# Ledger of designs, part 3: designed miniproteins, single chains, continued (6)

Each design is a single chain, and the fold is of that chain. pLDDT is the mean over its residues in the fold that is shown.

## One batch from the design tools (miniprotein)

Design m20076
Fold by ESMFold2-Fast:
Structure m20076 (fold): chain A 89 residues (1-89)
Amino acid sequence: GVEEAIKKAEKYAEEARKLAEEKNDEKALKAVELVEEGIRAVKEGNAEEALKLAKEAQKLVEESDIPEEIERLIRLAVKYVVEAAMLLQ
């Protein structure tokens, strides 16, 4: 359900934030912030905004040289934000 997808997105976003802060990776932190805003949009029932923010986070990760471990976590968080948003529709 939506709640399960949100919990997984939050878990991966939290793990990505921790690693990005430890490595002082400003671009990774910006991508994590976009994912966190996407999670908030899902919780508010705004599927359109959540999908937009998820796409922005994915694009930032694709255009930036972010460590593979952090990129993987951000991509997983994005996947679950998209899943939660699609379940709201």
Scores: mean pLDDT 88

Design m20077
Fold by ESMFold2-Fast:
Structure m20077 (fold): chain A 89 residues (1-89)
Amino acid sequence: LLDKGKEALDKKEYDEAIKLYEEAIKKLTGEKKAEALYNLGNAYFNKKEYDKAIEYYTESIKLGTGLLKRQSRSNLKFTQNQIEYEEKT
């Protein structure tokens, strides 16, 4: 599921990536679940569904460690900045 989800994400097939990662998070725990949540956040970010992206990055941060946790925090902040940017004239 993670590999197929990443392939869909790389091909910009965001709806398919979302479906695959949502299936993955139901079956995974710990760091692997955090990885799936991080990629699910990335898929929603690319669809410009920033509220959903923030939700999944936040869940990834709670479960993830080390580099993954730092990447999820970075992407969370970047997503928040995109919301602010798009709200400004």
Scores: mean pLDDT 82

Design m20078
Fold by ESMFold2-Fast:
Structure m20078 (fold): chain A 70 residues (1-70)
Amino acid sequence: ETFVATTPEEAREAVRAVRGKVATITALDADGTVVGVATFEITSDEALEAAVAVAEAAIERGYTVVVTGH
């Protein structure tokens, strides 16, 4: 399942929606170019907060975040 986030609140909701899964967090610039990819196993609160922090940091820099659960 795939979620798109452009705000910190959307990023947190997207990561929460893929809890218990392997999540890929992809950061896209304004041209749709992939500028970063991170993968997390969202099996703990610590892993969830780490994934949220990465997604929020990308959004703060002006990137769009795509969260995919596997």
Scores: mean pLDDT 84

Design m20079
Fold by ESMFold2-Fast:
Structure m20079 (fold): chain A 60 residues (1-60)
Amino acid sequence: MEEEVRRLTGEAQELLGKHKDNLSEKEIELSREIERAGQAKDFERAKELLEELIEYLKSR
């Protein structure tokens, strides 16, 4: 699970870099929730949130 979260974090960071000047409130909120899940060591939740963020960014 941790390796998968690391991979998804890298993908999300790449996409966030591409859209940094046009981030929506939802994308910012998801980023904050991902940070909280990581701090809680809830890697399953972090993965779900990362997948949601990536889908949102790709839908642009």
Scores: mean pLDDT 78

Design m20080
Fold by ESMFold2-Fast:
Structure m20080 (fold): chain A 59 residues (1-59)
Amino acid sequence: GTLAVAVKDYKAKSEEELSIKKGDILEILGVDENGNYVVRSLSTKQIGIVPAEYLEVLK
């Protein structure tokens, strides 16, 4: 799938969001209705929503 790297730390503010650390590698699964990414952490296998500005998309 499409990969992304976290460009800064993000702390989840709800159960639907995912907390990430700068440098984490994430798989993009989709986009929600607000333009946030639905991602899976490659290290923890957790799935959640992260704002797009926290991620750099890789190809």
Scores: mean pLDDT 84

Design m20081
Fold by ESMFold2-Fast:
Structure m20081 (fold): chain A 83 residues (1-83)
Amino acid sequence: AAEALRAALEAVIRGARALAEQGLLSEEEARRLEEEARRAIAALDAGDLEAAADLVVELGARLDGASPEEAAAGREELLAALA
C-alpha cells in the first residue's frame, strides 16, 4: 500500500512537469503540486502515516475540488490502507 502510494505521488510530480511543458499548467501550479507531492512522500518515508494521509487528501481535494467531509472520509480510508 505505501509503495503504491509513493509511486502514485511520483507520477503526480511527473504529470505536473509534463503538463507545464505542454502549457496546460502554469509553472507555479506545477511547482505547488510537486511541493505537495514531495511533502507527502517525505512523511510516508518517515513513517508519519497521519501526515502522509493529510497531505494526500489535501492534494486530491485541490485536483478534484472535493468537500471537507469527503476529504475527511478519504483520509480515514487512506490511513487504514497504509497501516
Scores: mean pLDDT 72

Design m20082
Fold by ESMFold2-Fast:
Structure m20082 (fold): chain A 65 residues (1-65)
Amino acid sequence: MKEEETLIKTRTVPADADVDSVAEQLKAELEKEAKERGWKVIDFSVHVVPSGDQVTVTAVATFEK
């Protein structure tokens, strides 16, 4: 069975920021790291949590090594 690894990237932005653009940037960064390591993306999820005047965007990717 191939070994799996999970990478998480999080970014806190103002509540009026374009959350979709932030999520796409985090996804691109995770895909770039996977490509540089020779890993394959097998799962990807984004979690958006509003908190007052800010929003925390968390991208979680699972890779096959």
Scores: mean pLDDT 80

Design m20083
Fold by ESMFold2-Fast:
Structure m20083 (fold): chain A 70 residues (1-70)
Amino acid sequence: MKKEAIEGLEEFLEELKKRYKDKPELAKKLEEIFKEAKKKIEESPVEDLQKLVDELFEKIYEELEKYKKE
């Protein structure tokens, strides 16, 4: 479960980086957010997986919205 979740998140990050290849600063921040989320998933029980994934998506959308305004 955790391995599959991390793999899916890595694929999603690659898609985001490809989509925003012209915005390296945004890509860097997204990498940091994903790195933190993967660490939390690895350290937390599987019961928290959904909560951690939701927190990750919230942070991603916040960063995307922020860059649309900057």
Scores: mean pLDDT 77

Design m20084
Fold by ESMFold2-Fast:
Parts: structure tokens; C-alpha cells; sequence
Structure m20084 (fold): chain A 64 residues (1-64)
């Protein structure tokens, strides 16, 4: 269901935020997998809500 996909995407976003803070190598990996810019992923690391929404949307599409 869409609710289950969204829940999985939110959990992956939380894990990605932690990984981006601790291991810089995950930034280029996430850029390639999600098709997002470095600025968006840096925004997620900094807690930018617009950047988090862009990553969440990309994860929902990836999981759909």
C-alpha cells in the first residue's frame, strides 16, 4: 500500500540522514541512486525540511 511505502521511505530517510553525518561517502552514492543534487543531500544533513521532502519523494518513487 502507499502508506507502507511511505513508512519505509521515512525510515530510509532517517537512516540516510544519520549516514550522511557519519560517512561522507554516502553522499555520492545517494546522489546516483536517487538522482538528486549534492545541495539537496547537504540540506538533508543540515535538517532542511524542503530537502528532506525531495529525498522522501525520491525514495517513494524508488520503492514504488
Amino acid sequence: SMAEIREKAERRLASLKEALKTHPIYRPIAMKELGLSEEVLEGVREGDKEAEEKVLEALIKLLS
Scores: mean pLDDT 82

Design m20085
Fold by ESMFold2-Fast:
Structure m20085 (fold): chain A 83 residues (1-83)
Amino acid sequence: DELKKEAEEEVKKGQEALDKGKYEEAAEHYKKAAELYEKAGDYVSAALAYRAAAAQYEKLGKLEEAEELYKKADELLEKVPRS
């Protein structure tokens, strides 16, 4: 799946930005990865990526943006079968 491959590349870019202390760039890459995983139907990976982005927004003091992304992650996890 090309979407999942693109999402994985965005996760790597997010991790690289995070390692450099670039929280805004890391959040943007994780958010993009989450959107790509969501389009691919991988709701677990999408939720994890949204949570990663939300955590970076919290570090930036962008609490409203963080709350919206945490809520979106929780909503996506509700779509995953309980198994």
Scores: mean pLDDT 84

Design m20086
Fold by ESMFold2-Fast:
Structure m20086 (fold): chain A 60 residues (1-60)
Amino acid sequence: SDEEVETLIKALKSKSPEIRAAAARGLGYLGDPRAIEPLKKALKDKSPIVRKAAEEALKL
């Protein structure tokens, strides 16, 4: 749903890398094209777990 996608996009800006990684995985599962640009930014995240989650999400 639109609300789920927007909530997860906001969660990509969380201070917690675990929450950002979970948000990236959730966006990959939903497959909504609105997530493409936020996930591309997450590929440059400081945390390797977030970068890995964003890479995997974009391959789905």
Scores: mean pLDDT 85

Design m20087
Fold by ESMFold2-Fast:
Structure m20087 (fold): chain A 74 residues (1-74)
Amino acid sequence: SKREAVIKALRDLLHAAGEANLPEEVLREIARIYELAYKENASVEEIKERLEELAAKYPEIKPLVDKALEVIEK
């Protein structure tokens, strides 16, 4: 399902960001997007918009965000 794909993509993103030793502030913002999807039932469109905003704010995570967006759009 689309919901399962979103949750998986965000979980994989958070794991990859942690493995890359990105700053705690970046991990916290990814975790907030995950919480919006998982606990607050945010729309797929809202999650995509927030991921794009995150990549704009922290360009170093753009490759990881792009991979997450690819999973969400399949």
Scores: mean pLDDT 82

Design m20088
Fold by ESMFold2-Fast:
Structure m20088 (fold): chain A 80 residues (1-80)
Amino acid sequence: SPLAELEALLARAVASTDPEEQRRLVMEAVRIVEEYAESRGLSDEEIHEIVSRLVAIIRRALETGDLAGAIAEVRALLAS
């Protein structure tokens, strides 16, 4: 499940104190969402919008430590 993989990556990223690990986990999350959106038949424009929203959600989670809020936003994003 893309959501389960993203939840695990978000938890690891928020728990990490290593900027290199955080960057790697963000890149992996973007890859998962891009592959999921492509599999759903979304356009390049729609994929770009979803990825931009995902990056904003992850950045906020890293700044605030709000993992639960980030998971809720990602769930809503993937339900669209």
Scores: mean pLDDT 84

Design m20089
Fold by ESMFold2-Fast:
Structure m20089 (fold): chain A 92 residues (1-92)
Amino acid sequence: MEEVEKAAEELKKALEAEGYKVKIRIEGTEVTIEIEAPNISRAIGIALIAIGLALDGYDVEVKIEGNKVTIVIRAETEEELLEAIRKLKASL
């Protein structure tokens, strides 16, 4: 879990450096990432990256509301969740 929290903090810092407002919640092997983008175009970009994770076989739910994106990633293990978070960050 500590490794998942570190990966989530790194993701948050990367997004905040690009002007996003980010809230991340970790509950067991589930992470909820709430992102407020600077504009709708940037929100769509983040949502497409998350959809890419779903196409790669991760259990990902994406919701878009204007410039806000909510991403929920559910994993069977902490290792799988860690991989998903790192892959999301690498795709930014």
Scores: mean pLDDT 86

Design m20090
Fold by ESMFold2-Fast:
Structure m20090 (fold): chain A 85 residues (1-85)
Amino acid sequence: SAAEVIAALQELIDKLEAGELSLEEGKERLREILEQAAKLLEQSGRPEAAKGAREGIKALDEVKSLDGLLSVAEGVLDALKEFSS
């Protein structure tokens, strides 16, 4: 569900803030979450929200720091929450 994807993304953000994940581990987990989010949103008839998730995946290629990864993850979380309300 969308709520499960949002929860997984929040858990990732919490782990990144706690220093529990490397940059590469965080990027891989965020990519998997965003791919799952895009598929779920497409299946739920929300193609614009699915586009948001895919834009998040593209943004990961430019991320060079944990702070940058957190910024991308938080932006995606905010966008998904808006489309889920």
Scores: mean pLDDT 78

Design m20091
Fold by ESMFold2-Fast:
Structure m20091 (fold): chain A 67 residues (1-67)
Amino acid sequence: MAARAERARAIAARAISEVTGVPEAEADAAIRAGGDALAALLRAAGATQEDLERISERIAEAIAAAG
């Protein structure tokens, strides 16, 4: 379970970085800090609903590709 959560977090951090331009390390730190921190980071980065949809799509594709 822990390994799956770590992999999912890494995938999410990368997807956020690729869509919003936020450094992957900052995205990872926000995810680790919790949902409020992640929401604040996305808001500060100016993430739109379209950006959130792209992040979701990239996460889904990366998880599927990872097995």
Scores: mean pLDDT 79

Design m20092
Fold by ESMFold2-Fast:
Structure m20092 (fold): chain A 66 residues (1-66)
Amino acid sequence: SEELIEKGLAAYEAASEERQKVLRDIAETLRRIGDGLQRGIERARELRARGASEEEIREAIREGLS
């Protein structure tokens, strides 16, 4: 039946689109975490260069991850 084939294809495409959306959301979350970590590391390098304490350096990295 044409109707059954059409419904099957539509359901498959909808499920595929939902899977792609989930993957994009995961990728976006991972990118944000990576960007935060990079900012924290760079800030930590700046603080280390100016003689900041180890506690201040660790806090900068934590702030980047938040």
Scores: mean pLDDT 76

Design m20093
Fold by ESMFold2-Fast:
Structure m20093 (fold): chain A 64 residues (1-64)
Amino acid sequence: MNREEIEKELIRRYAEYLGFSEEEIEELLSKSSEEQAKLIAEKTKLSVDEINELLAKIIEELEE
């Protein structure tokens, strides 16, 4: 899986963890990465930067 695919998969799993429905997750995955981050932030009240830092850390752990 390339980095872009890994990022999308992580967003999907993170959204599942945060209580998004499968239908909501499918809608998120159809949007741009920036729009996905904004929607997750609005739902969870986390900042986009906090979400991006968490995703970056998870990606780093997956590559090691």
Scores: mean pLDDT 68

Design m20095
Fold by ESMFold2-Fast:
Structure m20095 (fold): chain A 80 residues (1-80)
Amino acid sequence: MEKEIEIAKEALKARGVSDEQIEKFVNALKEAYEIEAKDGGKAKIEVSYQVEGNKRTVTIKITRSDGSVKEFKIEFELPE
């Protein structure tokens, strides 16, 4: 978990994402892991990265053991 967060932070920095947006992403990941821990490690966490022109969207989707879904979306624009 910690290593995955570190790799994700480095990847976002390399793509020119601001420290503020990286912090939002890390906080969303931490909340997702807290949901997983409360669900006894049974929740499924999926991270996806979407590209639309200069717009980027990172989506963190958590599916709990009861089938409930929660999504976090962090949107940012890269310089042209």
Scores: mean pLDDT 74

Design m20096
Fold by ESMFold2-Fast:
Structure m20096 (fold): chain A 64 residues (1-64)
Amino acid sequence: MAEEFIKKAEEYLKQGKYDEAFSYAVEALRLALQRGDVEAYNRAIELLKKVYEKTGKLPEVDLS
């Protein structure tokens, strides 16, 4: 499960580090999709929505 990445994303959200929170949430989403982990997928989507709500737009990050 992508739980470690989800925890990292939540911690960065608390710190106001939205770019890092977004990056970890995207990695959690990618792993959840590869594993078919619906619970982790939904939690990663919720984290991405929270980043968007806090910033009013998606952070500028290059993930690969």
Scores: mean pLDDT 75

Design m20098
Fold by ESMFold2-Fast:
Structure m20098 (fold): chain A 60 residues (1-60)
Amino acid sequence: PSEEEIDAEVRQALLEMAVAIGKLAIEHGEDRQKVLEWVRRIAEKLGGDPEAAVAELEAR
């Protein structure tokens, strides 16, 4: 695979990790709205869709 494909896979893995951490934070009493905003910011920085990331966190 190209370097760009590897970078995309790494970014996707980081985003999945951020969503998983966000779910754990909410389960352990963190402010849900702050966690959602944090996940959005991470998704934006990784070039992903912030609303899709939030939907994944809320639906799963």
Scores: mean pLDDT 76

Design m20099
Fold by ESMFold2-Fast:
Structure m20099 (fold): chain A 62 residues (1-62)
Amino acid sequence: MTVLAQATHDYTAVTPEELSLKKGELVEIEGEMTEPFNRGRSLETGEEGLVPRAALKELSRY
């Protein structure tokens, strides 16, 4: 299961394991979205990292 999510605001990575996002950027999440963080991949840059759930809006599941 994969979740397509969108960044609700700009997020700057605080640690090397986190992904920086721009508002509106599309992110693919492995499995279900959970709190507090999810492992995702930016569809714009192809970069992978941890993203806070609070920075994401779920768009679809497939």
Scores: mean pLDDT 78

Design m20100
Fold by ESMFold2-Fast:
Structure m20100 (fold): chain A 67 residues (1-67)
Amino acid sequence: MSEELLLSAQAGVYEVAGAVYYLLKDYDKAIEYYRKALEYYRKAGDEGGVRAVEEKIKELEELKKKS
């Protein structure tokens, strides 16, 4: 359980970093950090976290294409 807890905590840190870059409109870095969060949520088995981050990555990739 300690490993899964650490993986989930790390995913949360990357998700916050992604949100910060999103607010800065640095969509490339936001996507990078959300992808890192996605990797750690997958390792932790957090299906809710995976779903939330996948949706955010899709949204950001669509915003990036608009430019």
Scores: mean pLDDT 82

Design m20101
Fold by ESMFold2-Fast:
Structure m20101 (fold): chain A 84 residues (1-84)
Amino acid sequence: GSPLSRELILRAIALILRAIGLILEAELSDLPEEVKEKVLKLAKEALELAKKALKAETEEEAEALLAKAEALLAEARAIYKANS
C-alpha cells in the first residue's frame, strides 16, 4: 500500500485532538446526562475512527475513515452547541 500523505496524517491528528477536546468539554459540562452521554458516544466513536485512519494500509481507506470521523464529530459538536 501507499504510505499515507502528510496531509492525511495531519488531518487525522487534528480530528483526534478535536475529539479529545470535545470529550473533555462534555465531561466537565453541566449538560443533562442524556445529552452528555450522546455527545460522548459520538465523540469517542469519531476518536476511534480517526485513530484507525492513522493505521490504514491505503490512503483510500484512511480518507473513508476520516470522512466518517468528521461527520460523527460534527454531529457531536452540533448537539453540544445546541445544549450549551
Scores: mean pLDDT 87

Design m20102
Fold by ESMFold2-Fast:
Structure m20102 (fold): chain A 78 residues (1-78)
Amino acid sequence: NATELAMKAVAYVLRAIADEMEGNYKEAGIDYLKAADLFEQLGDRELARKWYEKAAESFEKAGDTDLAEQARKRAESL
């Protein structure tokens, strides 16, 4: 249900923040991306866009330019 998806999305955000604090930017990007996908499924385009942008930033810090570009493009489509 929507509440379960929202809780799962928040859990991915918290996990991504922890990964980012540890310098694991690729894992952080993946978790931000998962959170963004869930917020998009919930219809929360503002939060989805925010977390897609955070995913892109994390992928750039990891050196994953292709993943960063894909995440930015997804944010722009919302």
Scores: mean pLDDT 89

Design m20103
Fold by ESMFold2-Fast:
Structure m20103 (fold): chain A 58 residues (1-58)
Amino acid sequence: GPLEEAIRRAQGALDAARALGVGGEALEKAQMALEYAKSGDAEKGIELADEAGRLLGG
């Protein structure tokens, strides 16, 4: 469901940031994404995970 998707995306972004050794805004957004997803806010979790992914990949 949307919450599981949000958790997967947030965790993926966090794992990518940590594997690449990237801190700052990308890591902070990935951490916030996971916190929102775990609290039940799938939309905010996905939004922040996608922002973290953009910072890591583009």
Scores: mean pLDDT 83

Design m20104
Fold by ESMFold2-Fast:
Structure m20104 (fold): chain A 83 residues (1-83)
Amino acid sequence: SGEEARRLIEEARRALEEGERLYAEGKAAGDATKFAAGGILVIAAGANALVALKLAERALERGEATPELIEEARAVAERAGGL
C-alpha cells in the first residue's frame, strides 16, 4: 500500500538523519561508539528504504501511489548506500 510505503520512507529518513549525525559526531570526536552506532543506523535505514521502495513499486502498479513516492524511497536508499 502507498500509505505503508510512505510511513516506512519517513521512518527510514529519520533513522538515516540520526545515523548520519552520530557518524559525523563520532568521527569528529574520535568516539568509536558513536561512529559505529551511526553506521549501523545508516545501514538499517538503507535496508528499510529498499523494502519501502519495493512496496511503493507494487503500490504504483496497483494505482495506489505516485512516481514521487518511488523517487523518495530511492533517494533515501541511495543516500544510505553512499555512506
Scores: mean pLDDT 84

Design m20105
Fold by ESMFold2-Fast:
Structure m20105 (fold): chain A 60 residues (1-60)
Amino acid sequence: KEELEKFAEKLADEIVNTPMEKREELIQKAKDELIKKGYTEEEANEVIDRAVDLARKKRE
């Protein structure tokens, strides 16, 4: 589960550096990657939510 936290941190950095117009595409690709690795859609969504929260805190 430490791997998911590191994935969320990396994704948060990518979100911060990605224009809003491409954010949805970035998030969808991240979800697809997690599901491909064998995680459930629920686990993928939790990682995405964590990454978005981390990205928001980095902006503040």
Scores: mean pLDDT 79

Design m20106
Fold by ESMFold2-Fast:
Order: C-alpha cells, then sequence, then structure tokens
Structure m20106 (fold): chain A 82 residues (1-82)
C-alpha cells in the first residue's frame, strides 16, 4: 500500500539509507504510475517536484524536512487511492 511504501521511505531516511530510499521511490513510481493518467498536469508536476526535493534532502541528511515532503506526497496521492 502507499502508506507502507511511505513508512519504508521514512525508515530509509532515518537510517541514512539513500539506496533504500531510491529503491522505494522506484516502487512508488511503478505501482502508482499507472494512475498518473488520472492526475491533472499540475498534480503530476507537484509530485515530481516533491519527489526530487525529497531525494535532495535525503542527500543532505535533513530528516525533518524529508518527512514534511513525504507528508505532502501522501496528501496528493491519497485521493487517487480512494
Amino acid sequence: SLDELLERMREAVKNGDLDGFLEIARELAEKYGDKAEELTPEQKERLREIFVEAQKLALKNDTDEVKEKLYELSRILRPLLE
């Protein structure tokens, strides 16, 4: 589920596991990419932006800021899963 993937991403960030973070990011794109056609152009661009920002913050080891970006990502994706 999306919540399980986001929890795994949080744990990867907490552990400084960049490779794990990027692997989960790939799984998220594969599992929810099929629903991308249901997203508006604005939502797609915002998802990409949050994802890129989260990756950059993971490289800086700023876990609090990454958690905030993961929350934003979850909020955007949840309407598509209901």
Scores: mean pLDDT 61

Design m20107
Fold by ESMFold2-Fast:
Structure m20107 (fold): chain A 62 residues (1-62)
Amino acid sequence: MEELFNKIVKEAEDAAVRAAREGGPESAAQAFIDTLKKGAEKYPELKEKLDELIERVRQELA
């Protein structure tokens, strides 16, 4: 479970880095959140933890 969560977070980080190169910080943040949302939909057992991380990122952007 924890290994899968860490894998999703790493994929989100990698997606954010790629998006930042094209559209800057806003694109990076959106790619990160979108990747975590897809992870939560695919792995319902991780939804609570991924939703918490998404909420924290949104709070930092607000």
Scores: mean pLDDT 79

Design m20108
Fold by ESMFold2-Fast:
Structure m20108 (fold): chain A 59 residues (1-59)
Amino acid sequence: DLIEQGEKYAELGDRYEKEGDYKSATLYYQQAADLYSLAGDHERALEYGRRAVEAQGKI
């Protein structure tokens, strides 16, 4: 299930962001966005793509 995998990567992104590991957070948010996009969940794809850009800005 692409949505379930996207949720797991989103959770990893959130966890790394909370720890201040913005490089890992960026990676996992981007993976989540890609999986949501493939699943047709464009709202969550845009949300996690945005979070990836924000996390990258903190590197």
Scores: mean pLDDT 86

Design m20109
Fold by ESMFold2-Fast:
Structure m20109 (fold): chain A 70 residues (1-70)
Amino acid sequence: SESEELRRGLENVEKGLELARELRSKTIAMVALHEAKELLKRAEELGDEEIAKRARELIQEGEKLVQELS
């Protein structure tokens, strides 16, 4: 289902942010942040509030990480 694909996407974003933090890579953090924003758009189109909420949390985490690595 599309919800399963979005949940897998969120898991991949979360792992990407963890990798970016470990490697101190702004590029990896920016890629993960971009993916989180795309997942948020899709979740909002589906009306999936739980996935949208998690995507917003990951966007906040990603934006903070990009700022820290700048």
Scores: mean pLDDT 88

Design m20110
Fold by ESMFold2-Fast:
Structure m20110 (fold): chain A 65 residues (1-65)
Amino acid sequence: SEEREKLLEEIAELAKEIREKLENGEIEKEKYEKMMELLNKAALLVRNGEPLEKARKLIEEAKKI
């Protein structure tokens, strides 16, 4: 669905931002790895057709790190 594709795009953009912050020294490696683990899990849930609310919760958890 378009909503699932949009959410995957948002996850990809957030992952890009987090990588840039790691490269710029704005976040530490441990924080980066924890955020990416949550985002990768969220992306898998979206791709597997799981409820979008579950993926959104993981994205919000990643943002709070």
Scores: mean pLDDT 87

Design m20111
Fold by ESMFold2-Fast:
Structure m20111 (fold): chain A 55 residues (1-55)
Amino acid sequence: TERQLEAALRARELLAAGAPAETAVQILVDAGWSEEEAREEVARMEAALARERAA
């Protein structure tokens, strides 16, 4: 849903700013993501951000 996509963008912004992964997971869960899906998405975001910093 639009709400879930907006939450994912917000979670990514917070992770990029140095927020803990658990904070990002909670934002996604509050927006309607399952905990499992939220954790998988946050892990992907962290991996993508790490690659951007290494490049």
Scores: mean pLDDT 81

Design m20112
Fold by ESMFold2-Fast:
Structure m20112 (fold): chain A 61 residues (1-61)
Amino acid sequence: NDRKTADSAVRVLERHARRRGPEAARAALPGVVEGLRANGVSDETIEELRRRAEEIIRELE
């Protein structure tokens, strides 16, 4: 399920931001997005993931 994949990716990015800082998570985000796209995750789900991850990263800044 694409939504479950997005949820898992957001949790990984949140954990990374908490451990390494929000800038490290921002640097990792494009790679995560590209990986999901390469694995056939829908553009809609990827955009939802990006929005949620950016919100979390901003909150931790």
Scores: mean pLDDT 79

Design m20113
Fold by ESMFold2-Fast:
Structure m20113 (fold): chain A 112 residues (1-112)
Amino acid sequence: GPLSPLEVLNQLTPEEREKVAEAVERIQAILDEWEANPDIPFDEFIARLEDVLREMAKALGLPDEEVEQLIAEFRKRLRELYEKGATPDEILDAAGEALNRMLQLAVERRRA
């Protein structure tokens, strides 16, 4: 079955755990800016969130093909949430799910 978030973190190096913490802080800062400035186009926030996830995926050594597939799925999910009037907390949850999926794939690759 899928690994728990704690099990995934235990399989990461200290450097990778630091990069996860940096990614979480950057995602939170992006969402705080969106909440403060709701007139900014949502596509600009999507692009900024995608950049954080893409940088994290590269740091984890994920292949470009898997990274772009995850980013496309994340983009689709965020647009669906936005169309339904999603809150910053719901966007944060979606970003957290995408980050956890990348971490699980990275750990699975090390076990193969």
Scores: mean pLDDT 81

Design m20114
Fold by ESMFold2-Fast:
Structure m20114 (fold): chain A 68 residues (1-68)
Amino acid sequence: MKAEELIKEFEKNGKLKEVLDKFKEELEELAKKLGIEIDLDSLSEKELIELIKKRLEEQAKKFEEELK
């Protein structure tokens, strides 16, 4: 399933805000661990969605490498 299809599903079910809020919390926690400054309050909904897509793609690549 593509990340775009998942996001559309959440939007259709009225869960998009909950998903975005949870992802924002995860991203903030990860940024703190890595010492990266991310201004999450300045990010638009579009930008958050793009970050979710990128994050899912990066996780898929890591999983692929670990299976080798």
Scores: mean pLDDT 66

